# Ledger of designs, part 105: designed miniproteins, single chains, continued (5)

Each design is a single chain, and the fold is of that chain. pLDDT is the mean over its residues in the fold that is shown.

## One batch from the design tools (miniprotein)

Design m19636
Fold by ESMFold2-Fast:
Structure m19636 (fold): chain A 119 residues (1-119)
Amino acid sequence: SYKEKAIEYLKKAKKIAEEMGDKKLVKLIDELIKEIKSPKPDLNKIIKLGNEIAKEVAKLASKAKTPEELKKVKELADYLADAFDYLSKAFPEAQLELEIQSGIFLIISGVLNIELKKL
C-alpha cells in the first residue's frame, strides 16, 4: 500500500536522523509514523508534522559543513521526498499539501547536490 511505502521511507529517513544525532527530527518522524498507522489519521496533524520535519531538515542542511554531512542530509531529504510523495497518494484529501512538502524536500536535496559537486 502507499501508506506502507511511506512508512518504509520514513524509517530510512529516521535512521539517518539517528546517525546524525538529531533527537528532535527522530521524535517528529516517530510521531508522523504513529499518526499514519492510527485507525483514524489526523490529516491536519500529518501536515503540521511534515512542516516541522521540513524546518528541521532545512536547519540540518544549513549546519552541514563536511562532505559526509552534506551527503547524509541529501539522502535524508531524498527519503523524505519519497515518503511524502507516497503520503500524497495515501491521503488524496491532503494531496496538494503533501505534494508541496515532497517538493520542498526535493528542493533541499537539489541545493545540497549542487554544493556537493563544488567539493
Scores: mean pLDDT 91

Design m19637
Fold by ESMFold2-Fast:
Structure m19637 (fold): chain A 61 residues (1-61)
Amino acid sequence: MPSPEQQLDGLLAQYAAAVAAGDWARAEALRQQLVDLMFSQQVPQDVVAAAFARIHDIDAA
């Protein structure tokens, strides 16, 4: 079973791909899944902070 951190990395990669493709409906769905996972208390605070920074970088690209 993948760790919550590995699940987060996979979702971030999918989110980046959706944003790059201009698939905003897919990107919104993936962003909701990312937020749900980050607020699940299964992921450490430092990893959550890094994930928010990565989402910001993807949105800025």
Scores: mean pLDDT 79

Design m19638
Fold by ESMFold2-Fast:
Structure m19638 (fold): chain A 87 residues (1-87)
Amino acid sequence: MKARARVTVEVDPSLSAGEQARIVKEILDEAKKIAEELGAEFTVLEQSMGRLVLEVEAPTEDLAQELADRIKEVAEKHGARARVELE
């Protein structure tokens, strides 16, 4: 069975709605690029202007962790908070 991890991203709620939506979109776009590089996949479980929840799926737990950690790093570079949970 493929390994899964969940990544929850929360953008600074003090930012404008437009800035929050832009940051979420930029994080999602970078997540797609990273998933393609690693040969892994993700699904969007929740997407709003200030919140993004992704479920990552990969052939191994190590690869799922790598994708999730890299998404977390991208979110943090945009000033967002991110949490990773292995499933």
Scores: mean pLDDT 82

Design m19639
Fold by ESMFold2-Fast:
Structure m19639 (fold): chain A 64 residues (1-64)
Amino acid sequence: EERERRRKEIEEQRKKMLEDAEKGASTFPDPQLAEDVLEAFKLIWDSIDKIDEEREKRREQARK
């Protein structure tokens, strides 16, 4: 329940940040560099997801 709500909020925030990143990338002189930056953002989001999932598992282990 709580996880689903949090996921939706994070996903919405990511959409906004990705849109902002795409706008920022358009100011880059090299289009290939802009693509690399966007790929880096996606990798960062993936890493954050894994970290967040690990943190939730720790909390579920009755860690206070």
Scores: mean pLDDT 70

Design m19640
Fold by ESMFold2-Fast:
Structure m19640 (fold): chain A 97 residues (1-97)
Amino acid sequence: SALEEILKELSKETGASVEDILEALKEQGFSEKELEGIAAAAYGAPRSVLKELGVSDEEIDEYEAIIQELDAQGKLSNAEIARILLAHKVKKKEEKE
């Protein structure tokens, strides 16, 4: 899955295990389904797939805008895109509390 690929890249970059990274993200309030949606978006999944994973149209539009800006700057790593999308999602979760 896209999540497994992103977790492997994050593991390689951070030196932490895939399991430790997943546990840390769950402690930050992410469900596995939310993480799958973010990873799929970072991997370039189409809107139809993201909606099946529970991502809203508004959230997909935000992810597409972020990815387009990163692409224009030449930052194309799926792991880097996933980290930026995760940070954006964390900020939105805090604003809803």
Scores: mean pLDDT 75

Design m19641
Fold by ESMFold2-Fast:
Structure m19641 (fold): chain A 60 residues (1-60)
Amino acid sequence: SVREKIDKIIEEIKKETDVNKIRQLMAELSKLVAQLSPEEQLEVGEKFRKVWREKRGLPV
């Protein structure tokens, strides 16, 4: 499903250190998120925000 692909990409972004690969994963994530319902977009957005804040050493 689209949601499973999104979750996999978010996990890959969490583990990835190569900036170019992160940019590619972000582009794929954006394409998949556009296919979700507004409620699912909000859920994915919150999950990604937590991962991104953690990756930058910010409180979640």
Scores: mean pLDDT 80

Design m19642
Fold by ESMFold2-Fast:
Structure m19642 (fold): chain A 65 residues (1-65)
Amino acid sequence: MIKVVLRYESDKKLTGEEKDKLRQEMLGKGLKEAKEIIKELSKTVPVEDIEVQLEIVIGDEVFRA
C-alpha cells in the first residue's frame, strides 16, 4: 500500500475570511494534484493500494480531507 500526504502550510496571520479563501484555494489545488498522483501511480499500483490524504495548515488551524 502506498500512502501519499499532500500538506500545505502557511504561518501568516490571516483574518477568518482570508483563511477560508486560502483553504478553499489550497483544497482545489490539492484535489487536482491528488487526482494526477493517483492517475500516475495507478499505472504501476492497484488503485485500492493507493491512499492520498490532503492536509491544509493555516497558523494553528488544520483541515484534513
Scores: mean pLDDT 79

Design m19643
Fold by ESMFold2-Fast:
Structure m19643 (fold): chain A 68 residues (1-68)
Amino acid sequence: SEMDEILAELERLLAEETDPEMRAAIEAAIQTVKELRAQAEANPSLRASLLAEARALYQLTVQELKRA
């Protein structure tokens, strides 16, 4: 699923990151996306909106990592 692809990319970023603050931010993003996935599984009618939230969080996380 696309949420699983987002999680795989976040986990890849976490594996490559050495800065503790950035690692914490990526870990928080992973936890949030996992929660969104669980909500989508519990309520399929919210799947599209929860996927959009996961994508937005991924984009914000990537932007934060590339700021410097």
Scores: mean pLDDT 84

Design m19644
Fold by ESMFold2-Fast:
Structure m19644 (fold): chain A 69 residues (1-69)
Amino acid sequence: MSNEELGERARERFEAVGVPVTDVRVTDDEITVAVESVAPESKPALVKAVVELERETGKTVRVVSSAAF
């Protein structure tokens, strides 16, 4: 799977749990997902999505604020 495909999959996974994604960066070992805000009630689902994505891709997934991206 290409880095472009992995980035799109990360976006799809996050949006599926109700977290809007502003940007995604993919490197050889890491997927960085930039989000503007996460509602407290969405955090447990987001954590599950991160774990599932890491298991699926074999890469480390980082969630960052859009301001820190």
Scores: mean pLDDT 77

Design m19645
Fold by ESMFold2-Fast:
Structure m19645 (fold): chain A 75 residues (1-75)
Amino acid sequence: SEIEKLIKEAEREVDAAESALAQGDVPTARRHIDRAGELLLKAYKLAKQSNDEEGLKKVKEIDRRLGALVERLLA
């Protein structure tokens, strides 16, 4: 589904941000974090519109990972 595609793309962006941050590449990590957030917002809106409980659960899980990255970035 479109929701699953957006979720998988967001997962890849979070993974890329984690890798960039591990290397100390803060500007690259920021770009991946921003992209992940954009993709998750799109997935969230679609999942809410379709009452996709599984999709919402997956979005929430990735959003937690993204939040942890943002905290590391701002420390």
Scores: mean pLDDT 87

Design m19646
Fold by ESMFold2-Fast:
Structure m19646 (fold): chain A 73 residues (1-73)
Amino acid sequence: SEVAELIEELQAALAADDDDRQGEVLNRLMELGVKEVRTDTFHLEVAPGGKAKFKDSTAANAAEVNALFRARQ
């Protein structure tokens, strides 16, 4: 599934703190009609312009989500 591949790419981009790649993946997810992504490590809402709103109550921002990703790998 293209969506599953994009979610894996998003996980990698978040772990690497790669804002450009995060934006590219989020834009592609939006083109495919994906509005929300939930995994074991993050929960986010896809927003226009390659942006996301993190909804995980344990992670107040992207840096904290990235730290959780690295700790779980």
Scores: mean pLDDT 71

Design m19647
Fold by ESMFold2-Fast:
Structure m19647 (fold): chain A 66 residues (1-66)
Amino acid sequence: MAADITVRRLDADTIELTSKDGERITITVRDGAAVDVRIENPFINALTKEPLKAEALLAALRAHHA
């Protein structure tokens, strides 16, 4: 489960995730699904092999800021 991750929506289609160690992951989202990901950490490669998990994470983090 994701913890200690800061989420920011940079624009309508772009979300940035920052971990506690300062690692950054930029995800481009369209129609509620992640379609493009820029990362340096292999952590997100595991998530992109399981897109459903990435989508659920984004939904939960968005709800946190409702």
Scores: mean pLDDT 59

Design m19648
Fold by ESMFold2-Fast:
Structure m19648 (fold): chain A 85 residues (1-85)
Amino acid sequence: MRPPVEELTDEQAVERARALVDALEKILKNNPDIPQEIRDLVEEARKLVDEAMEKLKNGEDPRELAQRAIDLALEAGKKIYEYLK
């Protein structure tokens, strides 16, 4: 099982969030029939990742934004899984 965000470095937390959102965006691109509500969750997660990256660039704590992005990405992933089965 992957470690919780609180056990990651700031950079690792942001990288995890970015990787999850990137993977979901590729799934959405390949499955245009996925409902708009799920797309909205992924778009919100992307915005949080972008904000977390800006926090890292400025030497500020990105963890809360990264955690929110991960939570939204996991929610979207579960909804995608249920939709595609």
Scores: mean pLDDT 82

Design m19649
Fold by ESMFold2-Fast:
Structure m19649 (fold): chain A 100 residues (1-100)
Amino acid sequence: MKKLPKLSELSPEEARAFLVTLAQAFIDAFKKKKEITPEDLAELLGISKEVAEQILNELYEEAGLPRKDKITKEDFKEILERLAEKYGVELPEDIRKALE
């Protein structure tokens, strides 16, 4: 996609599916790397760096957190928990446990 829809424009079911997909990608990335960059995310998702930057900007903005150039596992856990609470999404327990 040249431009991503905002998370706030998604249905709860679409937001849940999006967050679970991202969480799975980040969990796999954190098995190999301590910090994830936009370039790492682009490679993991098979998207352009520009689209990865849009995803990261949207995640940080919607979570109400300042954007960081590198994402740690702890940073991503906080983003994911804030977004799940904001959108009333129940994340699978295996996803939450993998980010502990």
Scores: mean pLDDT 76

Design m19650
Fold by ESMFold2-Fast:
Structure m19650 (fold): chain A 60 residues (1-60)
Amino acid sequence: SLKERIAKLTGGKERISRTQAAFVIAKVTGLSLGDAQEIVNAAGKEYFTIDELAEMIENI
């Protein structure tokens, strides 16, 4: 599942930084790191949960 992929990429962390979130989005979606970083910055959050990150990716 998408959440399992995110968990593996983050080491199961409950608190994912913006830098790590951008890396995960790029890796999962195939977007450039720059495009992934813009998506993360637009969310206006410093940290993300696995559930929040999965929701963001599903809405891309």
Scores: mean pLDDT 84

Design m19651
Fold by ESMFold2-Fast:
Structure m19651 (fold): chain A 90 residues (1-90)
Amino acid sequence: AEKKIKQAEEALKKGDNQKAAQYYFVAGSIYYNKGDLEKAAELFKKAAELGDPQTSGQALKQLSTVYKEMGKNEEAEKLLKQAQELGGVP
């Protein structure tokens, strides 16, 4: 997962927002599958910080799912709304 984080940062430096988003998204998904919800949330937040509105919207949508699994239903709802406002409409 750390390798994917470094690949995301490198892609962003090259202007490849699509690749950066994909790498952070994959890293977040790996931690989510391991049951490390806190780490998954941090990685999806990082993906959202990196990208354009479309990339951020997709990352926030996944972050919303992670927060719901953590029992943070109100925070999850707010994140989903923010994702929709950024143009990442599901």
Scores: mean pLDDT 77

Design m19652
Fold by ESMFold2-Fast:
Structure m19652 (fold): chain A 90 residues (1-90)
Amino acid sequence: EKKKLEEQWKKIREYVKDKNYEKAKELISEELLKAFDKYVEENFSEETKELWKKMDEEKQKEFFVRYLLTEEIAERLRKIGDEIDKELAE
């Protein structure tokens, strides 16, 4: 169960990295949305939790893809920072 959800999350993340957002959204299962619902309850602000609970399944899938895109952008910015640090240290 957990391994299957982790594999699905990884595949969806790869599609997000490739800018294939529609395919990423298609791969989101109900089981994965339920796992993400728990993550939202534990890790997001009260305001975001309230918005999440009001969303239909389609909006929840869009939110999940946008969340993964935000993580990807953050990782890219981190890599750019590492390159700048390397250039400045030389």
Scores: mean pLDDT 78

Design m19653
Fold by ESMFold2-Fast:
Structure m19653 (fold): chain A 78 residues (1-78)
Amino acid sequence: DILKKLQELEERVKELRERAEQINASQEILDQVRQLEQDLDNLKSLLGQGGISKEVADQKIKDLESRLEAVEKALEQE
């Protein structure tokens, strides 16, 4: 379910935002979190309008998941 995966990603990005703010993360990490938030909102908008195929949506979700994991790892090193 694409919608369920998007909801789980949105919750994870929210947690990442809260954690980054709590530890006063670097501006670089905060900028990466903001970019993830924007890309997620754009993907939700495109899916709602039927502007992209399921295959493209699945790939974008995987890319966002990978980027989220990379930012989480970078945050743990601060």
Scores: mean pLDDT 83

Design m19654
Fold by ESMFold2-Fast:
Structure m19654 (fold): chain A 83 residues (1-83)
Amino acid sequence: IGKSLREEIEKLGLSQREAAERIGISQATLSRIMSDDPSSVVIPPEEAERIVRRLAELLGRDDLLALLDTMHPLELLSLMLLK
């Protein structure tokens, strides 16, 4: 889980810390999302929405912003981090 996100971060030449700062989360939270079981990560809906918005901006994916109007932010974040 989070392999695609890790590859995009590396493609942009960012460290995990720099990527976390751009997304607006702690490096520890980003590390958990990318390497730990997602069920062990407690992310508030407001933080999940912010993460999705920042990822949409970072990846140039405006369609993800439209999905935030119809999907729960945590579900959308989970889909973005799946293989």
Scores: mean pLDDT 66

Design m19655
Fold by ESMFold2-Fast:
Structure m19655 (fold): chain A 96 residues (1-96)
Amino acid sequence: TVPLVMEALQVLTEAILRIAEKHGLETALEVEKRVEEAVYERFGVHLSDIVFLPEEEAVEAMVFALETLAREAERLGDHETAERLREEARRLRELA
């Protein structure tokens, strides 16, 4: 399950880089900050620390991070990135 969480983190990182390419680095950093803050408020951990949580909590925190970033991508009009993030969240929830 650690490999699944790490793959999900890679998808999340790729989505942030895609936002930087399309909307600029400043927008990507603002979006990343909002995802970081949302995860910290709910789970008390930073994105980089999710993999060190107990398995069930790591999956829940990563799914929440992916879904939060998907909403931010949709607000920017990037529906393809949003759907990819939601697909990864569903995959992680089903396989973990």
Scores: mean pLDDT 86

Design m19656
Fold by ESMFold2-Fast:
Structure m19656 (fold): chain A 78 residues (1-78)
Amino acid sequence: MEEEIKKFNDELESMRKKIAELEKQVTENLKRYGEAKKKAAEDPSYREEAEKLRDQVGELNSQLAKARKEYEEFKKKR
């Protein structure tokens, strides 16, 4: 029984670390996207970079939402 609790806690910590890393990446890419979007408004050559950053933020937000849902579902099992 204690080994099951340790395994559960290890998986929770792993999930928390994954969520924290994804949140960090979202925050970083949102800042870069904001800067690229401002530059793209003045110079169209930055538009492609802004679009790539927007897509990356979208993908990271999707991964973050999925990771948070998996974490909440796993947490509800205890």
Scores: mean pLDDT 81

Design m19657
Fold by ESMFold2-Fast:
Structure m19657 (fold): chain A 65 residues (1-65)
Amino acid sequence: SKLAEELAKEAIEKVKELVKETKDREKINEKLYEILGPKMEGKLTGEEADYVSAAIIQTATELLS
């Protein structure tokens, strides 16, 4: 969906910002949840949530590896 695509793009850009400040995966996840959690809670289907999660995992793996 467009919402999941937009949230995935926002998550990717936020991960890129956060990896400049810290390499701590836990801190990155905390900051992502703080910003994106309220936008996602109860608004995404399972497949939409999986899409956003995959984008976060892929970007963090690429930048932290």
Scores: mean pLDDT 76

Design m19658
Fold by ESMFold2-Fast:
Structure m19658 (fold): chain A 60 residues (1-60)
Amino acid sequence: SDEELQKQVDKLVEEFIKRNPGLSPEQREALRQAMYTVADTWKDLDLTRDSGRQIMRYLS
């Protein structure tokens, strides 16, 4: 889960950087660090997985 979360955060950060190529290297690292901090907080809220399943059931 932690490894999967890290991969998802890295992917989101890279996608954001591709959309915002004007970001400095310092800003890119600050963004990555902030996203990891947010992700660590979301890890305590193990509801995201359940919410996703509920949405899929709603759309079915």
Scores: mean pLDDT 66

Design m19659
Fold by ESMFold2-Fast:
Structure m19659 (fold): chain A 93 residues (1-93)
Amino acid sequence: TKEEIIKGIDEALELARKLAESIKDKGESARFELHVEYLARKIKELVEKGDWKGAVKGVENLIDLVEENRSKFDKELADKFIEKLKEIKKKAE
């Protein structure tokens, strides 16, 4: 349901904050957190509108952002966050 996906995104945001804290550079940490919060808000808007294709693409973009910056994060936290995003994507498909 829309409610389940929105809840999943909120849970993913909690993991994203922990991921941001694992980034050594404070400026990069702040930018990452802000970018993830922006993308998550857009995904929620798409879910609320019933734009499932857009929501899935939004989650894919968020996964790509984390994968491209994987070396900056704690490995276990990054793996957990990506797994959570993949679960959300599967539910939105």
Scores: mean pLDDT 84

Design m19660
Fold by ESMFold2-Fast:
Structure m19660 (fold): chain A 70 residues (1-70)
Amino acid sequence: LSPEVKAQLEAAKAAIEAGDLEAAQRHLVLAHILGSDSPELQAQIAAAGRALGAGDLEAAIAQLDKALSL
């Protein structure tokens, strides 16, 4: 996992935990752009984004934790 992608995923997780869902969404978009070469990372970011859009913050954080473990 590149340091740039990792920083965006960590920032997205912190934003969700702080209740700043707009910041979380922006960090997910940046992670998606920066990590476009990894299909597994892309799938986990997409799953986190869908969970965030559905208001399932626990599922969003779980997907981000999976992405951060790559």
Scores: mean pLDDT 83

Design m19661
Fold by ESMFold2-Fast:
Structure m19661 (fold): chain A 84 residues (1-84)
Amino acid sequence: SMAEKQQALHEFTGELLARLRELYPRAVAASPELAEELLALAAETEAQLLALYNDPSATVADVEALKEETMARLDELEERLAAL
């Protein structure tokens, strides 16, 4: 339903922002390249979230798929940051 999709979008946006808030200052301090990659990922994900919000055919499963992909990419960036 539209309400379930909006709730999933809201929850994912909150989780994404919380994680970016933690990782970005660490990346800025350690690696300008990782900071740029985080900003690029944030911009890409924001555009994808907006597309899902505006697509009446988009489902909760589509939001969950984007979340899984985005969180996996953040995990990889966090591992690279931890290796510095």
Scores: mean pLDDT 89

Design m19662
Fold by ESMFold2-Fast:
Structure m19662 (fold): chain A 85 residues (1-85)
Amino acid sequence: SDEAREEVERLMGEIIREISLMRMSGKPLNVQRVEQILRLLDQSLDASREEQIRLLEQARDIASQDPSLSSVAEKLDEMIRILRE
């Protein structure tokens, strides 16, 4: 639905903002993990629904390896749930 698409886009925007704020705060981040997550999110925008879910699952798995990215992982799980509805 249009509401589901809007909610997924909102959550993606929140992830990007949160990562930006963490970088600005001077907290140590694994730059390679963050770049992989952002690349997967970007790739998901032009993908089919099935491929978008797969790319988001990869991003979630990467985020789940880092406790500082737990909020990012939770938002990725929510996006996956919405897309599967």
Scores: mean pLDDT 85

Design m19663
Fold by ESMFold2-Fast:
Structure m19663 (fold): chain A 87 residues (1-87)
Amino acid sequence: MPQVVVLDAGGDPEVVREAIRALAASGVPTALVVVDPDPERAEEAAEYARSLGLEATALVGDLSDPADAARAEELARRIEEELLRRA
């Protein structure tokens, strides 16, 4: 089954990269929504994920904000629906 993961990239960049590597190594088709209040960090993490063969979308936001968390969940839901349509 394809999976969609919302990843908080606002923390330690090395921990974020380790999480991305673990997802890439899982063998499960995975798409990421990468969330960071800094657009450069969000896109950097998304590009790293894509370099490892994952689909990734950067979202500028703060997961501690309920409105931004809801936006990330809605984006993840739409990506999951698209992946299910391709199957």
Scores: mean pLDDT 80

Design m19664
Fold by ESMFold2-Fast:
Structure m19664 (fold): chain A 84 residues (1-84)
Amino acid sequence: NEELSKEIRELLRRAEELARQAVEAPSEAEAERLIAEAVREMRRVDELVAQTEDEETKKEVAEAVPRLVGLIIAAVGNIIDLRL
């Protein structure tokens, strides 16, 4: 339904914002915290998307997940660089 789709979109937006912040985080501890928060939001999206029959919302999630995964990988790269 529309309320569920709205919640999913807000969680996706938050997860992407957290992941982008993790890529630019100035400390390992901050990057790790932001990654953990982004992953938590993504898990909530997975739970909610399983409950929706809205194909457009499912498509939005499918398109967002690879981008979010790429940002998490970049954030892990930032942590490695901060350790060097």
Scores: mean pLDDT 86

Design m19665
Fold by ESMFold2-Fast:
Structure m19665 (fold): chain A 90 residues (1-90)
Amino acid sequence: SELEKKVLELAQKVMDALLNNAPVEEIKKLLDELLEKAKEVFDKKTYEKLKELAEQIKEALDKGDREKALELAQQLGQLIVEEIEKIRDS
């Protein structure tokens, strides 16, 4: 779906922003947009897991731990891919 594609694109933008040392506020805005779209795509349980990962990424960024933020963003992206695959296999 278009929403699934948008969620995947936003997850990639978060990764790209982290890798290119984008400002913390830019990355936080991308995460907020990602969660807004994810709420429309995923069930409540999956959405809550994505929200928890996004909050952990924001915390890592606020602490200046960009390596931890990148690791968490990789986990976020993997969860999105896995949950979209489950939707498509249904």
Scores: mean pLDDT 87

Design m19666
Fold by ESMFold2-Fast:
Structure m19666 (fold): chain A 61 residues (1-61)
Amino acid sequence: MSREQIILRKTVELHENLPLEKRGEAIKRLQEVIDKNKDSDNQTLEEALTREVERLIKEAE
């Protein structure tokens, strides 16, 4: 799976699980994780994004 496909998939998961009013801040936080992992391999990026998505969803509950 390409880096772009991983990012897209995690962005979609975030949108499906968050109300509209929380998506803007969540996208910003997701982008910060992407930026921190710009030099990381795809597996490390996917693991970091998975953890952040799970964290953001739990915070929204």
Scores: mean pLDDT 81

Design m19667
Fold by ESMFold2-Fast:
Structure m19667 (fold): chain A 96 residues (1-96)
Amino acid sequence: DIEERLKELFRKIVNSDLETAIDARKERILLLIDNDALSPEQMRGLIDLEVEIFRGRLRRLLLEGKVNQEEAERLLRKLREKREEVLKAIEEKENS
């Protein structure tokens, strides 16, 4: 069930719009935290990788003219906000 939920979230990340993908990425990482699947250090590394993948995808859409600069800035703000939420969850896990 956890593996199936992780697969579902991954498909959502790949196949959804950028904004929905941010929420799905957060949910997937939180699920990995709750399931003790990765160490806190590994989870921080995964977050950094996910942020870089997102930025690359956003840059591609900007170059293709599929998003404008204002929308890109809004999505980057949302990404930073969700990243902070996940980092707090990791710190809580380290302190439990």
Scores: mean pLDDT 77

Design m19668
Fold by ESMFold2-Fast:
Structure m19668 (fold): chain A 81 residues (1-81)
Amino acid sequence: SPVLELLEETIERVKKAESKEELLEIIEETIRRLKELNAPVWVIQMLEEMKEFVETSDKSVEELKEAVINALKVIKDLVAS
C-alpha cells in the first residue's frame, strides 16, 4: 500500500528531525502526500490532529518525536487491518 509505505517513510523522517519546525514540515508534507494518494479521510484527520498537537505543545522535541512516532505506528497498524 502506498499509504503504508508513506507512513513508514514518515516515521523514519521523524526519527531524524532535530527541531519542532522540521517535525511540523514533515507532518505537513505527509498530509499533502496522503491527500495526493486519496488516503482515507480518517487518516488525514489523524495527521491534522497530530499537527495541531505539535503546534500547541510546549513539550521537548524528543517528547514530541516520541508521541508522533507512536501515533504514526498506531495509524499504520489500523491502515494495515
Scores: mean pLDDT 90

Design m19669
Fold by ESMFold2-Fast:
Structure m19669 (fold): chain A 83 residues (1-83)
Amino acid sequence: MAEAVVTGKFKSPEGAKIAAESLRDAAKTTPGVVEAKAELVSDNEVRITLKAETPEAARQLADAIADSLKNGGGVEAKAEVRE
């Protein structure tokens, strides 16, 4: 089991909140996701943490989420896989 963290910044607090909710839901519908949560780190910055069955699945999901953050109006997005 592996953990991935995706961080994204938005121009508005509303954009950050919507992205956090949408991406948490999207991650939960993906096969191989064990757990997903989304947090507001600041008014306009989100952190999405997910757990997957394999490091490969965690990386693939993190990259997809980072891409979704950028497509959803994010100014920047970063994906990291831990352990």
Scores: mean pLDDT 73

Design m19670
Fold by ESMFold2-Fast:
Structure m19670 (fold): chain A 64 residues (1-64)
Amino acid sequence: SLAEKLYEYYLSKGFSPAQIAAIPLDELVRDVQSIAKREFGIELSDEEAREVALELKRLALEAS
């Protein structure tokens, strides 16, 4: 999924799962939208970016 690719991206940039989980949701939504466009060529609506950000936080919390 896109959330799994973003999770791997954050890990590749030196983030721990705990650090990813600690990012405020509103900031994570903006970051997810930006990274998806820049790194993966995917344009996300605000709603789609929120869904991806919530799944990303779930993955990070499960790994912590």
Scores: mean pLDDT 87

Design m19671
Fold by ESMFold2-Fast:
Structure m19671 (fold): chain A 94 residues (1-94)
Amino acid sequence: MAELMARILKLIMDALLEANPDDAEIKAEAAALEAKLPEHIKKAEEHEKKNPFTEEEKKKFIELLRKQAEQLAKEYGFTELAKKIEELVEEWEK
């Protein structure tokens, strides 16, 4: 789960940077998030090892991710981002 979340977050950051390539503030925010991401992932992985997700919780989480991807496509026009998130989720379910 933690790794899937990291990949999705990276896709969102890349989409924002692509849409706003000359925005120094977005660039700085993305860099700061990327620098802290390994620490957050490590903590999430440690928590997941002690408190593993049930199959039902995993399904609910995947459903939430799909809904968020659909929302990003609808509200912001990030249709390619939504497609990539769906592909990542499908690959992770295998």
Scores: mean pLDDT 72

